Designed miniproteins, single chains, continued (4). Designs and how they scored, part 97

Each design is a single chain, and the fold is of that chain. pLDDT is the mean over its residues in the fold that is shown.

## One batch from the design tools (miniprotein)

Design m15353
Fold by ESMFold2-Fast:
Structure m15353 (fold): chain A 88 residues (1-88)
Amino acid sequence: MEEEIEEKRKKYELLIGMVLAGLRHLGFDVTEEELKAASPEEIGELLATLFDYAGNAADPQKVADSRTRMAELVERIKKRYEEYLKKL
């Protein structure tokens, strides 16, 4: 159980790194600390939206929709991180 939890933690850290790299490559101003404030569901939504963006590169409307979705998720995460900083 402990070893399985540790393996899942390492996979989650890799997932955060992948999402961070993808968002930064697309010009979103995000930090690792801000992404760590996100829920697992929000990280999942960001990853799914990044794959939708990449998979639909030939469809300008789907690219635009995916970018809009990413911007909304990033804004939500940044607001949560600001609230976290206020509690310090």
Scores: mean pLDDT 77

Design m15354
Fold by ESMFold2-Fast:
Structure m15354 (fold): chain A 65 residues (1-65)
Amino acid sequence: MDETLAALLVEELKEATDVAVVERSVRGLLAAGVPVSVLRAALERNKDQIAPEFYEAAMRALDAA
């Protein structure tokens, strides 16, 4: 389940247009109980497919958790 939610986050980030939406999505998944390590690993695996500004915003949101 956690890996499926992390994959959905990655797909959302590939189509992202708003840093605030990215940050909210990351916080929502953390609030739902998805581990920081699972989200971080999924983002790192897909780093080259995500715009740098949205990747950095997602990583900052994870670091704030």
Scores: mean pLDDT 81

Design m15355
Fold by ESMFold2-Fast:
Structure m15355 (fold): chain A 96 residues (1-96)
Amino acid sequence: MELSPEQRELIKKINKLMDEADKLLREVLANSTPEEKAEILEEMGEVTRKISELLHKARDALEKGDEETALKYLQEINKIVEDFVERLKKRLEELK
């Protein structure tokens, strides 16, 4: 199935947020204690696990022609990445 314009725009937004998260993560880790680094890396692992699960579900929905369910999972991924970016920004503010 061809991706809808809405799905394409959402994927672009997710990719942009992932790039922002990577930049923020590098800065936060550079300014964190070893204990804080361990906590942040564990949180990153959990976020990555959730995104992977939702991507699998979105792909399954697309293969079945369920565009609405696929869009829902992509929206959930977007929210997870947005929430992670905001947590990283807050950690960076607290470290400075």
Scores: mean pLDDT 82

Design m15356
Fold by ESMFold2-Fast:
Structure m15356 (fold): chain A 65 residues (1-65)
Amino acid sequence: RVHAEAAVPVDNTGDEPVTVTFTVPPGQTAEVLDAAGRVLARSETTLTVTVAPGASVSVRVLTRL
């Protein structure tokens, strides 16, 4: 595999929705993945995600030439 990716799990085990904001490093792209690895959102600047009660998402950071 050519690309090193860092995936950060975000779990909401509470009974309330949680809004999480991620700041994307310059020159990189952040993607939000569901539990099945499907891309839910993508941004090159700031990514805001609302995680439903009992849901899990992952944030993956990619570098592109």
Scores: mean pLDDT 73

Design m15357
Fold by ESMFold2-Fast:
Structure m15357 (fold): chain A 65 residues (1-65)
Amino acid sequence: LDDIRKKVVEEAKGKSIEEATELALQAADEIYRDLVEKRKVDPTEAARIAAEFYGDILEEIVKKR
């Protein structure tokens, strides 16, 4: 999770808020799929984790701008 978070934050540094938000959403979707498909996490719990991750990324992006 930290690796994906760091990658998204780095990629967002030179981008617009809209592009940064899209990157965060794509990363959250990737995490959801990894949790459900590879880690066998319940879809409801995986969605909750992905949503929290999305919120954390957006907060970090906004605070760094």
Scores: mean pLDDT 77

Design m15358
Fold by ESMFold2-Fast:
Structure m15358 (fold): chain A 72 residues (1-72)
Amino acid sequence: MEFEKEVAVALVRMALGIALSLVDQGKMSVEEAVEFIEEITRKLQSKIEDEEVRRAIERETERGIRRVRERA
């Protein structure tokens, strides 16, 4: 459980880092970055039934999308 949670959260954080970097470089729009993070999140949540892990993914995703939107 903890290992799966840590891996899932790390994947979302990595996706966020990539998206933010690309937006800051002008290679990706804010809208594209939000879509990218949402796609990663949906794919992860479709395969994970553990509520604690799903909630951790949701929290990281909400935080990530907020940070990306601040760059608009």
Scores: mean pLDDT 79

Design m15359
Fold by ESMFold2-Fast:
Structure m15359 (fold): chain A 90 residues (1-90)
Amino acid sequence: MEEEKLRRQREEAKNAVEETKKRIQDLYDKAVEAARAGDLTAASDYIAEAGQFGVEEAKKYPLYAEEIKKITTDYLNEAVRALQAAEAAR
């Protein structure tokens, strides 16, 4: 078995995980902005999309599943706090 093939697969997975983290962050940022604008439906939709995407991507990249789950959870907590703050301001 070629060591170069394993290194290439790990590098491709690393790049895919980096793009996954960026997309999760972007979706949660949109959720926070929607919550601040008072669009709780859009905020909830973005949170659900980001969470689902994170779960699916963690299944695709088991070696990086813990990193993907951590990023998903950290950003989810921020988005939920923004949503709760927006609800409390009503």
Scores: mean pLDDT 78

Design m15360
Fold by ESMFold2-Fast:
Structure m15360 (fold): chain A 94 residues (1-94)
Amino acid sequence: MDRKLSKEEIDEARDAMLAMLRAIGAPQEVIDWFEAKVEEIEKNGGTEKDLEEVARELLIRLAESLGLDPAEVRELLENEDWEALQKKLEEALA
């Protein structure tokens, strides 16, 4: 949707992503970056697409922090292969 998201809608999306990041033991620096970007969207007003862009960049940053190829993560995101992406992140953290 191209409409501005409410604080509650942004908070729900943020909580879902934070739950995933915490479950996989993501670095605090990545979590802090994500929270700062979501707060910026909330403050300035953003759309679902803006939040999706932050989520994509978050996954790329997480991949880089874990030593994964960010180009490979980008391809998985473009193919909407969420299961393969999650498994790859979990394996990198093991």
Scores: mean pLDDT 75

Design m15361
Fold by ESMFold2-Fast:
Structure m15361 (fold): chain A 92 residues (1-92)
Amino acid sequence: MKLSKFQELLIKKFPELKPVIDYVVSLSPEQRALIDERVATLTDEEREKALEEFEKKYGIKVPKEYRDAVAHFYIRAKLAEEGLERGELEPP
């Protein structure tokens, strides 16, 4: 999937986010639909916790105007990674 102008702007401001965005945009439509369904069950507190984990992991502080966008990609990347790991661990 090609990056939007907004996604390109996010990568320019937060280069650490590039692997996360690239991973999310590489997901199939079916994988994204499953992840979006899971994201709909998350609370605002869980979203904020994920942002705090991102900030701690990369040593950056996300400004208020970008917090929703960063949370959007980071949470989806985490859920995709967890979903793939769970699939690989399930016996046939």
Scores: mean pLDDT 71

Design m15362
Fold by ESMFold2-Fast:
Structure m15362 (fold): chain A 79 residues (1-79)
Amino acid sequence: NRILETFQRYDKNGDGELTREEFIAAMEELGFPREAAEEAFDKYDKDGDGKLTFREFLKALRDLGAPEEEIREAEEEVR
């Protein structure tokens, strides 16, 4: 799944979380504008720790209009 593969590519330390810069780069690779990625990160980084989990990444993709079928497939493959 391209969503899961993109997340894993930018998760450089393997902690299951993306930094702001890694998240923006992942979203750009998936075809979303940098500005939209920045807004989505700020929306979902509610605790201000500068990181998003894979679950939060999927929520951001839904918010930006990614196809629900692709998101659901990524959720099923994250085992």
Scores: mean pLDDT 78

Design m15363
Fold by ESMFold2-Fast:
Structure m15363 (fold): chain A 74 residues (1-74)
Amino acid sequence: TRERVEFIDAQLRRYADALEAELTELYRTASEEEVLAALVARLRRLARTEEERRAVDLYEELLRETLARKKAAE
């Protein structure tokens, strides 16, 4: 939902710059699925507040939903 995406962006946006170099390299060598999984794992380690941890959990849920839908369309 739009609300989940907005919440995730609001809580996690500040970490984007810190991960930019790593994400750029992963996008070159890994699949999108692997990049997203690695991002979720890193964000969980960086999350300091309950809201940030919840945002990471919601992001993982959206990732799983997106990948499941993609698989179903194949």
Scores: mean pLDDT 68

Design m15364
Fold by ESMFold2-Fast:
Structure m15364 (fold): chain A 90 residues (1-90)
Amino acid sequence: SSEIEKLLEEIRKIAKEMAEKDPSLKEELEKLVELVEEAVKTGDIAKIVPELQETIQKIADLLDPKDKELMELFDELVEKIGEILNIIKE
């Protein structure tokens, strides 16, 4: 659907911006995007959710809490991931 494609593009954009601000996050952010893309392709969110949650937690643990802009980008990223998963969930 066009809404899923739009959210996925926004997720990719936020992940890229975060990786540019903190390159140490790049590997986990790329994995996060790949997991979301797999959920969209398969529709099997139950299979993806545990690994997705672990990856989100790893990113959260690596974030500098003093970088408020990066924290806001992360919050937006997590919110959009939640939105796309809710659309996939029938």
Scores: mean pLDDT 86

Design m15365
Fold by ESMFold2-Fast:
Structure m15365 (fold): chain A 84 residues (1-84)
Amino acid sequence: MAQSSVAAMYAAADKAQSLGLTDAAQTAYQQGDQAQSLLDQGDDDQAQQLALQGVQDVINSAPTVSDQNSIGAAAGNASGQTLS
């Protein structure tokens, strides 16, 4: 649901920041904050779409497959899913 997607977005931003992807992390936090605001307003569909797009954007900005996998795993764990 939208809450899990927003949580995944913040987890992706935190992981990107820890990997030194400062610009990607900053953009991800801004998108996460916007998605949280939409969720708080009851715009669940818009919040979910923005959060999922943000997760994809931060993964795609990572320069290595290892970084992409780390960000994806963090997002998946936050959403309550196991990434295979």
Scores: mean pLDDT 78

Design m15366
Fold by ESMFold2-Fast:
Structure m15366 (fold): chain A 72 residues (1-72)
Amino acid sequence: EVPFAVAANEALEELKKEENLSETEVNAIRLTVMQGVSNAEAAKLFGLSQKTVSELTKKAKEKIEEIIEAKK
């Protein structure tokens, strides 16, 4: 099994490249996926829309699951 933190970091770096994310967007979704911060709170902290953070958090979680599944 891959540790969640390792899979999360790998997923965030891949998503940053695929979606051309800003550092602010990456930091916001790092809080939501790794620290359990709500999409609304992360969006407010980084001046992003809740919709943007929610969509990126969903994509990041999907990539984390793909990475974990690939290691079975």
Scores: mean pLDDT 79

Design m15367
Fold by ESMFold2-Fast:
Structure m15367 (fold): chain A 100 residues (1-100)
Amino acid sequence: MLSKEQIDLYFAHIASAFRDIAKATGDEKVLEAAEEIERLTLEYSKSEDEEEQKKLVEEMLKLAEETIRYLESRKSELSDEQKRTVEGIRRVVETLKEKV
């Protein structure tokens, strides 16, 4: 099982990657997803309640998966580098789902 610190780092990485895509594409929906994951990650870092931590992880995973599906539905608007970034985030999300 991943440590709380590892989970925090993975979601920070996901948020950063979405922010980079949003900055490159101008996609406000992706930017909003990055900002929301950043907010939830901060709440997760501050939480001492295991049930609250689990709920926050589930919310972040759901948002990340929805954002990945959104980006994949718009893959024709993405550069090859951005497509590789989305594939990388997908692998991170699948790892989190298996280890949390």
Scores: mean pLDDT 86

Design m15368
Fold by ESMFold2-Fast:
Structure m15368 (fold): chain A 74 residues (1-74)
Amino acid sequence: SDDEEIERTLDLVVRTVREKYPQLPDAVLDEIRERARKEIEELKKANPDMDTLTLQAKVAEIVRELVEEALARL
């Protein structure tokens, strides 16, 4: 299902972010994950024909933007 694809992709991407940026608190990583989930869910609603590779790429893009925003606030 789309929800399972989103969750699996978010898990993989956030795990990578945690390893790369250990200075980010878990609370901030949780916030990034939740915000990214909401953004990708809205994107999927607007683009119901979006394929899995595009979905994965969009999740990575959204998380990257949110990580950059979080790092700028430190």
Scores: mean pLDDT 82

Design m15369
Fold by ESMFold2-Fast:
Structure m15369 (fold): chain A 89 residues (1-89)
Amino acid sequence: PEFSEEEVRRLVDGAIEQAEYAIKKLKEALEKSTDPELKAQFERDIKRLNELIDEARKALEAGDTQAAVDAAYRLIIESAVTITVIKNL
C-alpha cells in the first residue's frame, strides 16, 4: 500500500522518538558499565542509531517515500533490539 506524505512523516517521527529513547538507555548503560568491550559496543550502537536517524530525516526531506519508510522500519527494529539487550544486562 502507498503511504501518504503525512503517514510517512508520522512513521519517521515515531521511529526517531523510539531511537532517541534507545540512545538514552545506551548512554545510561555506557555510564554504568565497567567493561571496555561493552562500552565500545554501546558507543557503536549509539553511532549506528544516529546514522539511521540522519538517513530517515534526509529521505523524508528529499521526498523519497520508499527510502524514508525503509529507514524508519530499520530504526524501529534496531531500537527495539537495543532496548531488549539493555533490559537483559
Scores: mean pLDDT 86

Design m15370
Fold by ESMFold2-Fast:
Structure m15370 (fold): chain A 65 residues (1-65)
Amino acid sequence: SSLRQSVTRLVQTLRENGVSDADIAEVERLGQLAVEAAERGDRREVARYTSRITGLAIRGIGDVL
């Protein structure tokens, strides 16, 4: 799935930018939940999980900049 590929690429980018293992693990967890929500057609839950992933990614990158 394109969402799964996007999450995998995001995790790689966060790791390369020195984001903490704990934050990366949470992004991976939320990414899996987003993929599962997408597979069942739950667009509201996809939006919810992707919003949380975006917030974590911005905070994690901000902490290393």
Scores: mean pLDDT 84

Design m15371
Fold by ESMFold2-Fast:
Structure m15371 (fold): chain A 71 residues (1-71)
Amino acid sequence: MEEKAKQYEEEAKKNDENTGSYLGKAAFYYMLIGDFKKANELIERAQKLGLSKEFADAYNKFLKEYIEKKK
């Protein structure tokens, strides 16, 4: 899980049209492993870049999939 968080974080560094989504995906995996400090840093970065909607959309999609599996 940590390697996936780092992978999405690295993809976000490319500063392309998918940056917000990659930040959201990375934050989800950091939350899942309990790294709340890293998750919060990614949230702040998305807000600073004006990508909060793309971040939230990606994060919520992963969260819904996770909840459905836990059912």
Scores: mean pLDDT 78

Design m15372
Fold by ESMFold2-Fast:
Structure m15372 (fold): chain A 100 residues (1-100)
Amino acid sequence: PLEEEARRRRDILVEAAKNASGNVEAMKNVFDAATLAAASRPEYVEAMREVAKVGLENPKNAPVAIESVRKGADLAAEQNPETAEELRKIVEELEKKYKS
């Protein structure tokens, strides 16, 4: 089932985030990979959310997380407008939580 493949990909990305969370540059690369996957394939939006949850246990990662999700929303805008809207909402939530 496609759902099982999406879950497996999510687990891989989440594990990468756990390994990268202490390094902002490494975490940016993981976030960029997760957001590009989500922008291209809506089934990976959940993987991106899980990566965000793990990466943002270190608040120093918030600026790169916000930038990567915003870039993903822009990339999704023409091909996956519902995904772009979901990603924009996540950007707004992250900005409220981590810039205050």
Scores: mean pLDDT 81

Design m15373
Fold by ESMFold2-Fast:
Structure m15373 (fold): chain A 67 residues (1-67)
Amino acid sequence: SKMEAGRELQQLLKENDGVVSKSEFKSYLKKMGFSDEQINNALKKYAKNDETLTTSEAVGVLDYLLK
């Protein structure tokens, strides 16, 4: 479910000291029902690193996608 995927993402960010791999983050967003195109557009806007995202960047992506 979307709520379960959101909780898993929050736990992942906590376990990795506020950093998550881009591939894992994309996987959770797809479980939440976002398309690859929507995800890639949000990541281009907020993700500075090609491999990882900070908590702040992940929050920015989620805010963008949930509007």
Scores: mean pLDDT 76

Design m15374
Fold by ESMFold2-Fast:
Structure m15374 (fold): chain A 75 residues (1-75)
Amino acid sequence: GVKKRISVDEIKSILEKIRDKFPPDPLRATEVALRELEKEGFRLPVLMQRLRGSRNAQEMLERVEEVRDEIESLP
C-alpha cells in the first residue's frame, strides 16, 4: 500500500513493465530486473538473492511472492 516504503505489489508491477525486455539468459534477465528495481529505489538483499537464477519475468514474480512476508517485514 501507499503507506509502506516497500511493497511486493509495486515490485511486481515494475517487473511486469519490463517483462518484454527480459532476455532468455537468466543472468542477463536478473541484471535487468535488479537494475530497474534499483532505479525505483528498491535495494533489498533478500529479494536480490532470491531473484538470482530466475530465467524470466514470470519466475521472478513467483519468487517475489514467495518472499512477500520477509520483504514486507523489513524495517
Scores: mean pLDDT 68

Design m15375
Fold by ESMFold2-Fast:
Structure m15375 (fold): chain A 91 residues (1-91)
Amino acid sequence: SMEELEKKEKELLPVFERALIQAAQGDENANKFIEYLIERLEKEGLHVSEEQLEKFKENVLKAHPEKAKPLSEKEVEELIKALDELEEAVK
């Protein structure tokens, strides 16, 4: 349902935002998640170039100059699982 999708989005949004900030700041675990996200977007017909990704990371760094808390391997696995569950819910 739309309500369940919105609830998952609200629960995942802060963790996803932290993953984006940490990836922009060079965190290896966060960058693994971003690579996975790009691969999934490509499978859905959305193409993200390396140039677009670098520009996005630069914009994130400008908005968030302070260091965010690093992501753990477990948090990356939980984000990947959540992304997979969201994809299944939409199909």
Scores: mean pLDDT 71

Design m15376
Fold by ESMFold2-Fast:
Structure m15376 (fold): chain A 57 residues (1-57)
Amino acid sequence: LEEAEAAFRAGDYETAAALAEAAIRRDPSKRALALLASVYHALGDHARARELLERLS
């Protein structure tokens, strides 16, 4: 997950999404879901971002 966070901070949203999705498949944690939602929001995919945040609640 730390690698996904680093990619997100670097603006590499494609790598951040792939790494966050891999982390969620292994362990669907709040941190991983929140990161993937932030990535989708940054990419302009607000619908997917909301869907992931609903999984968080």
Scores: mean pLDDT 78

Design m15377
Fold by ESMFold2-Fast:
Structure m15377 (fold): chain A 78 residues (1-78)
Amino acid sequence: SPEELIAEIQRAHDEAVARSRANAEKAIKDGLVSPEIAEGMLARDEAEISRLQQEAVEAAKKGDFEKARELIDRLRSA
């Protein structure tokens, strides 16, 4: 159902955000980037993740399940 697909999109979004934050923290800990640079990278990643989520939800609501699943895959690889 569209509701189940939207729930899957929300899970993919939440996982992508958590992964992006964990990556930023690890990069700071490993001395790869300054906290300021990591925060900028995280903000950019979160903006892209939010865009993909919005597009996926719209696709699901329109019944474009192929596009919605493609966007879920992009969220999971982000």
Scores: mean pLDDT 86

Design m15378
Fold by ESMFold2-Fast:
Structure m15378 (fold): chain A 82 residues (1-82)
Amino acid sequence: SQGTQERIDKALLELLETDPDLLNEIALGKLKRSHRKRLAELADISLVTFSKPKTFEYARKRAVDLLTESGVEDIKNAVARV
């Protein structure tokens, strides 16, 4: 639902500041159960709701978008070091 998506968006923005490594793992879709549980707690949604493929796929796509926006600067910095 839209309400669930808004909660996920807030949680992902918080992870961008507090735990960008976890945000990267979400974007890659190689997320361990403990990491999924943490994201569900931050988003204030049930783990069962978050475990649904549609909900997880939304979170993955949104995490990719956030990392792409942030990662354009990080990619430029990484390329400048090579």
Scores: mean pLDDT 70

Design m15379
Fold by ESMFold2-Fast:
Parts: sequence; structure tokens; C-alpha cells
Structure m15379 (fold): chain A 76 residues (1-76)
Amino acid sequence: KKAAVEAASKALNDAVDRVLFHGADPVEAMREALDRMVELGVITEEQAERLVEIARTKGITVAASEASRLLDTFES
């Protein structure tokens, strides 16, 4: 449980860093992080699809904030 949340948080932070500081595509970077979070069982496929749409329409920062909120809910 804790290890899964830590791995998911790292994947999410790495995706945000790649977009903000290395010029990666927000949708591609977020999709990679969200696929990892689904593999770890911390979010559902449906939640991942919704967050990809948020990254496309509102950007990486908003999508990352929503993903982080889901991780906090899972940890509780």
C-alpha cells in the first residue's frame, strides 16, 4: 500500500518534471504516469482516462493536482 503510493507519486512527479523542465508533451507524459498508477492499483482505468483529458484540455499542473488528490484518498 505505502510502496504503491510512493511509486505512483514518483511517476507523477517525474512526468510533471519532464513537461515543465524538459519540454515533454503533457498528454504523453501524463498518460505514462497514469498507466503506471493503474498498474500499481492506486487509481482505476476510468480515473486515468479522465485525467488524460484534463491534461489535454487544462494542462499538466491541473491533471497532476487531481491525480495527487486521488493518491491522498487511496492512502487514507
Scores: mean pLDDT 79

Design m15380
Fold by ESMFold2-Fast:
Structure m15380 (fold): chain A 73 residues (1-73)
Amino acid sequence: SVSEVEAEVEQLLQQANNTTDLSEQIRLLEEIARLSREAMERALRDGDMESAVRMGSTEGLARMRAYVLRREE
């Protein structure tokens, strides 16, 4: 369900914010982006526009953060 994915994304965000390993942070952010996209697509299918916008925003932010960190490698 979307709510289960949101809980998983929250756990991964906490891990990403607490890690000092650049490679691990990028990996976690890419996983967050993938899960958020899947949840967004599910929310769109269900007509849940609020969840779709929220998950789409989470995907975009995670992808942006991963992109910035990759440029530091």
Scores: mean pLDDT 86

Design m15381
Fold by ESMFold2-Fast:
Structure m15381 (fold): chain A 92 residues (1-92)
Amino acid sequence: VKELAEKALEEAEEALELAEEGRLEEAEEELEEAIEYLRKLAEKLEGEKKLEVEIAIGLALLALGVGRVAGDPQEGLLRAARILIEAARKFL
């Protein structure tokens, strides 16, 4: 559990830094890795804690979609990364 949360946090923090630099394609790749680690974390959890992780993933994906539709993919990536960082920190 803790190791998966640490990996998700590392990738999400990297995605945030890359998005702040305008390196959007690289930020999206790191964000996808953070989501995969959180999905693996959710598989090890039950009940409300599992739902919290699944909701965070859904909200991050929504933030990405909204950013693309609004023509501001950088803001979408920044919001998604922050959501995943907060979700991962709850398990550290």
Scores: mean pLDDT 86

Design m15382
Fold by ESMFold2-Fast:
Structure m15382 (fold): chain A 98 residues (1-98)
Amino acid sequence: MEEELREAAEELLRAVEEARDLLKQGIKDPSSFKEKAKEAARLLLETARRVSRVLPEEMRSIARVAERALELIDEDEYKALALLLAAMSDMEVLARLV
């Protein structure tokens, strides 16, 4: 594995772990769910933007999903959650393949 790809994989896995913890906090305290989901979406989006230097096409796709989730949180929290879980899953799969 090239050093740059390895660092990208580690960054993706850390972002997924942090986003998962934020979503768990929101689920445990429903009054904070929208705030925690927005934090998770922003974390995934910023991580995708940073990693895009290494994996531009894959990160562009993930960034679009995270942006859509962020838009939907106030309108359809269940659909937003599904999109966040999809973006997290894609990041985990990429980290294992890279």
Scores: mean pLDDT 85

Design m15383
Fold by ESMFold2-Fast:
Structure m15383 (fold): chain A 91 residues (1-91)
Amino acid sequence: SNLEALEIVAEKLAEAAAKVPGVTAVEASVDRETGTIILRVTTESGEITVEVPDPSDIRVSGGSAALREAIRAAIAAAMAPALFEATEKVA
């Protein structure tokens, strides 16, 4: 199902975000109505929110500019592998 595929992508993107220095926790969820992946990222300096309504549209808010860019880059790099893994598991 589309929801199952989005959950797999969300989990994989959360793993990538968790590896960024300064990140202490990541919670992943999917908005069922919009199909948007939402990551709540906890850092030592506060919370960062990531919203991914589409694989090409990664929206990052909160925290410092440097942490937002590092998290965006990590998620962007993980996007293609995450999509591939989702297609393999939901076939």
Scores: mean pLDDT 85

Design m15384
Fold by ESMFold2-Fast:
Structure m15384 (fold): chain A 74 residues (1-74)
Amino acid sequence: NQEKIDQIIKDTGIDAKKLGLALYKYYYEGWSLFEAAKYGGYTPTVLSSILRMLQDLTGLSGKEIADILLEKYG
């Protein structure tokens, strides 16, 4: 599933480091979705849409996606 996430990121042009940072704040530091999205340079709607797309394509939970992004991209 890490390879699948990497391929989706390459195909979509999503900044994996920004996404990983936003999800880190949300899942690990208890920030609101609004605050976490803003920190990563997203609107809450855009962050939610990206996360939903990754969940639908991989079958992973949001936290599992965050863990993979943090492990590979920081």
Scores: mean pLDDT 82

Design m15385
Fold by ESMFold2-Fast:
Structure m15385 (fold): chain A 114 residues (1-114)
Amino acid sequence: SEKIEKMKKVVEEGAERMIRVLLESAAKSESEELKKLLLEEAELIEDTRDFIITSMSSLKDAKEAYDFAKELLEKTLEYIEERLEKQGTPLAKETVEELRRIREETLAKMESIM
């Protein structure tokens, strides 16, 4: 499906932007604990991206592909956001806000393809 292929590219681009934010925040962190958390969360987004892309390739319906990608992205980012918010640092808060913005942009772009 042409729509599914376009949505896969949107997921890839969104995930790459989120990974960059997490890696940049890790580089800025003076806390070893926060740095490790940010790096682990970058890996979680990479794994989630790969799983979404692989799964979408087996789907024929654009709405099913969208619903699947949306659910997984929202669950993964909710988990990441909760872990970062518990850190209570300004850097963690800024990182959460950037991830939320990218998530909303990514989901809006996917929805526009349907």
Scores: mean pLDDT 90

Design m15386
Fold by ESMFold2-Fast:
Structure m15386 (fold): chain A 82 residues (1-82)
Amino acid sequence: DLARELLELSLADTEENRLRGLALLLRYLGVPEELIEQLVEALRAGDGERGRELLKQASERITPEKLAELQEQATPLYEEYE
């Protein structure tokens, strides 16, 4: 399950695992791979200005249907573990 994998990666103690989680989430939500790669590179480099701009662009590329599907996947996971 993507939601479970994202939860596990978001709880990781390393920056690299958090970046992997972000990339998986954005791919699922329909963000173009090129934009995801640019965002991950900017965040790894500590380029906060570019990172913020790319996050904004990524948010504009998210499909509402995919976001709703992810919320549905996360709800059962939350109910099972909380």
Scores: mean pLDDT 70

Design m15387
Fold by ESMFold2-Fast:
Structure m15387 (fold): chain A 69 residues (1-69)
Amino acid sequence: MRKEVEEIVKLAEEGAPEEEIEKRIAELLGIEPEELSGTENWPPEQKEARDLLLEEIARRAEEYEKALA
């Protein structure tokens, strides 16, 4: 999972479309990309995994934005 997270982070740093990033996250979680928006019905473990992935991506995106400033 860590290597897959790094790949998603690189896509975000390169300015990949949000749709492509979402597809990669969904693939890691074993769900369809459309299901990312319907998190109310997810098991707690799946929600936690998604939140951790989004936090890591967001943190790296902030670092990338600071480097551009």
Scores: mean pLDDT 63

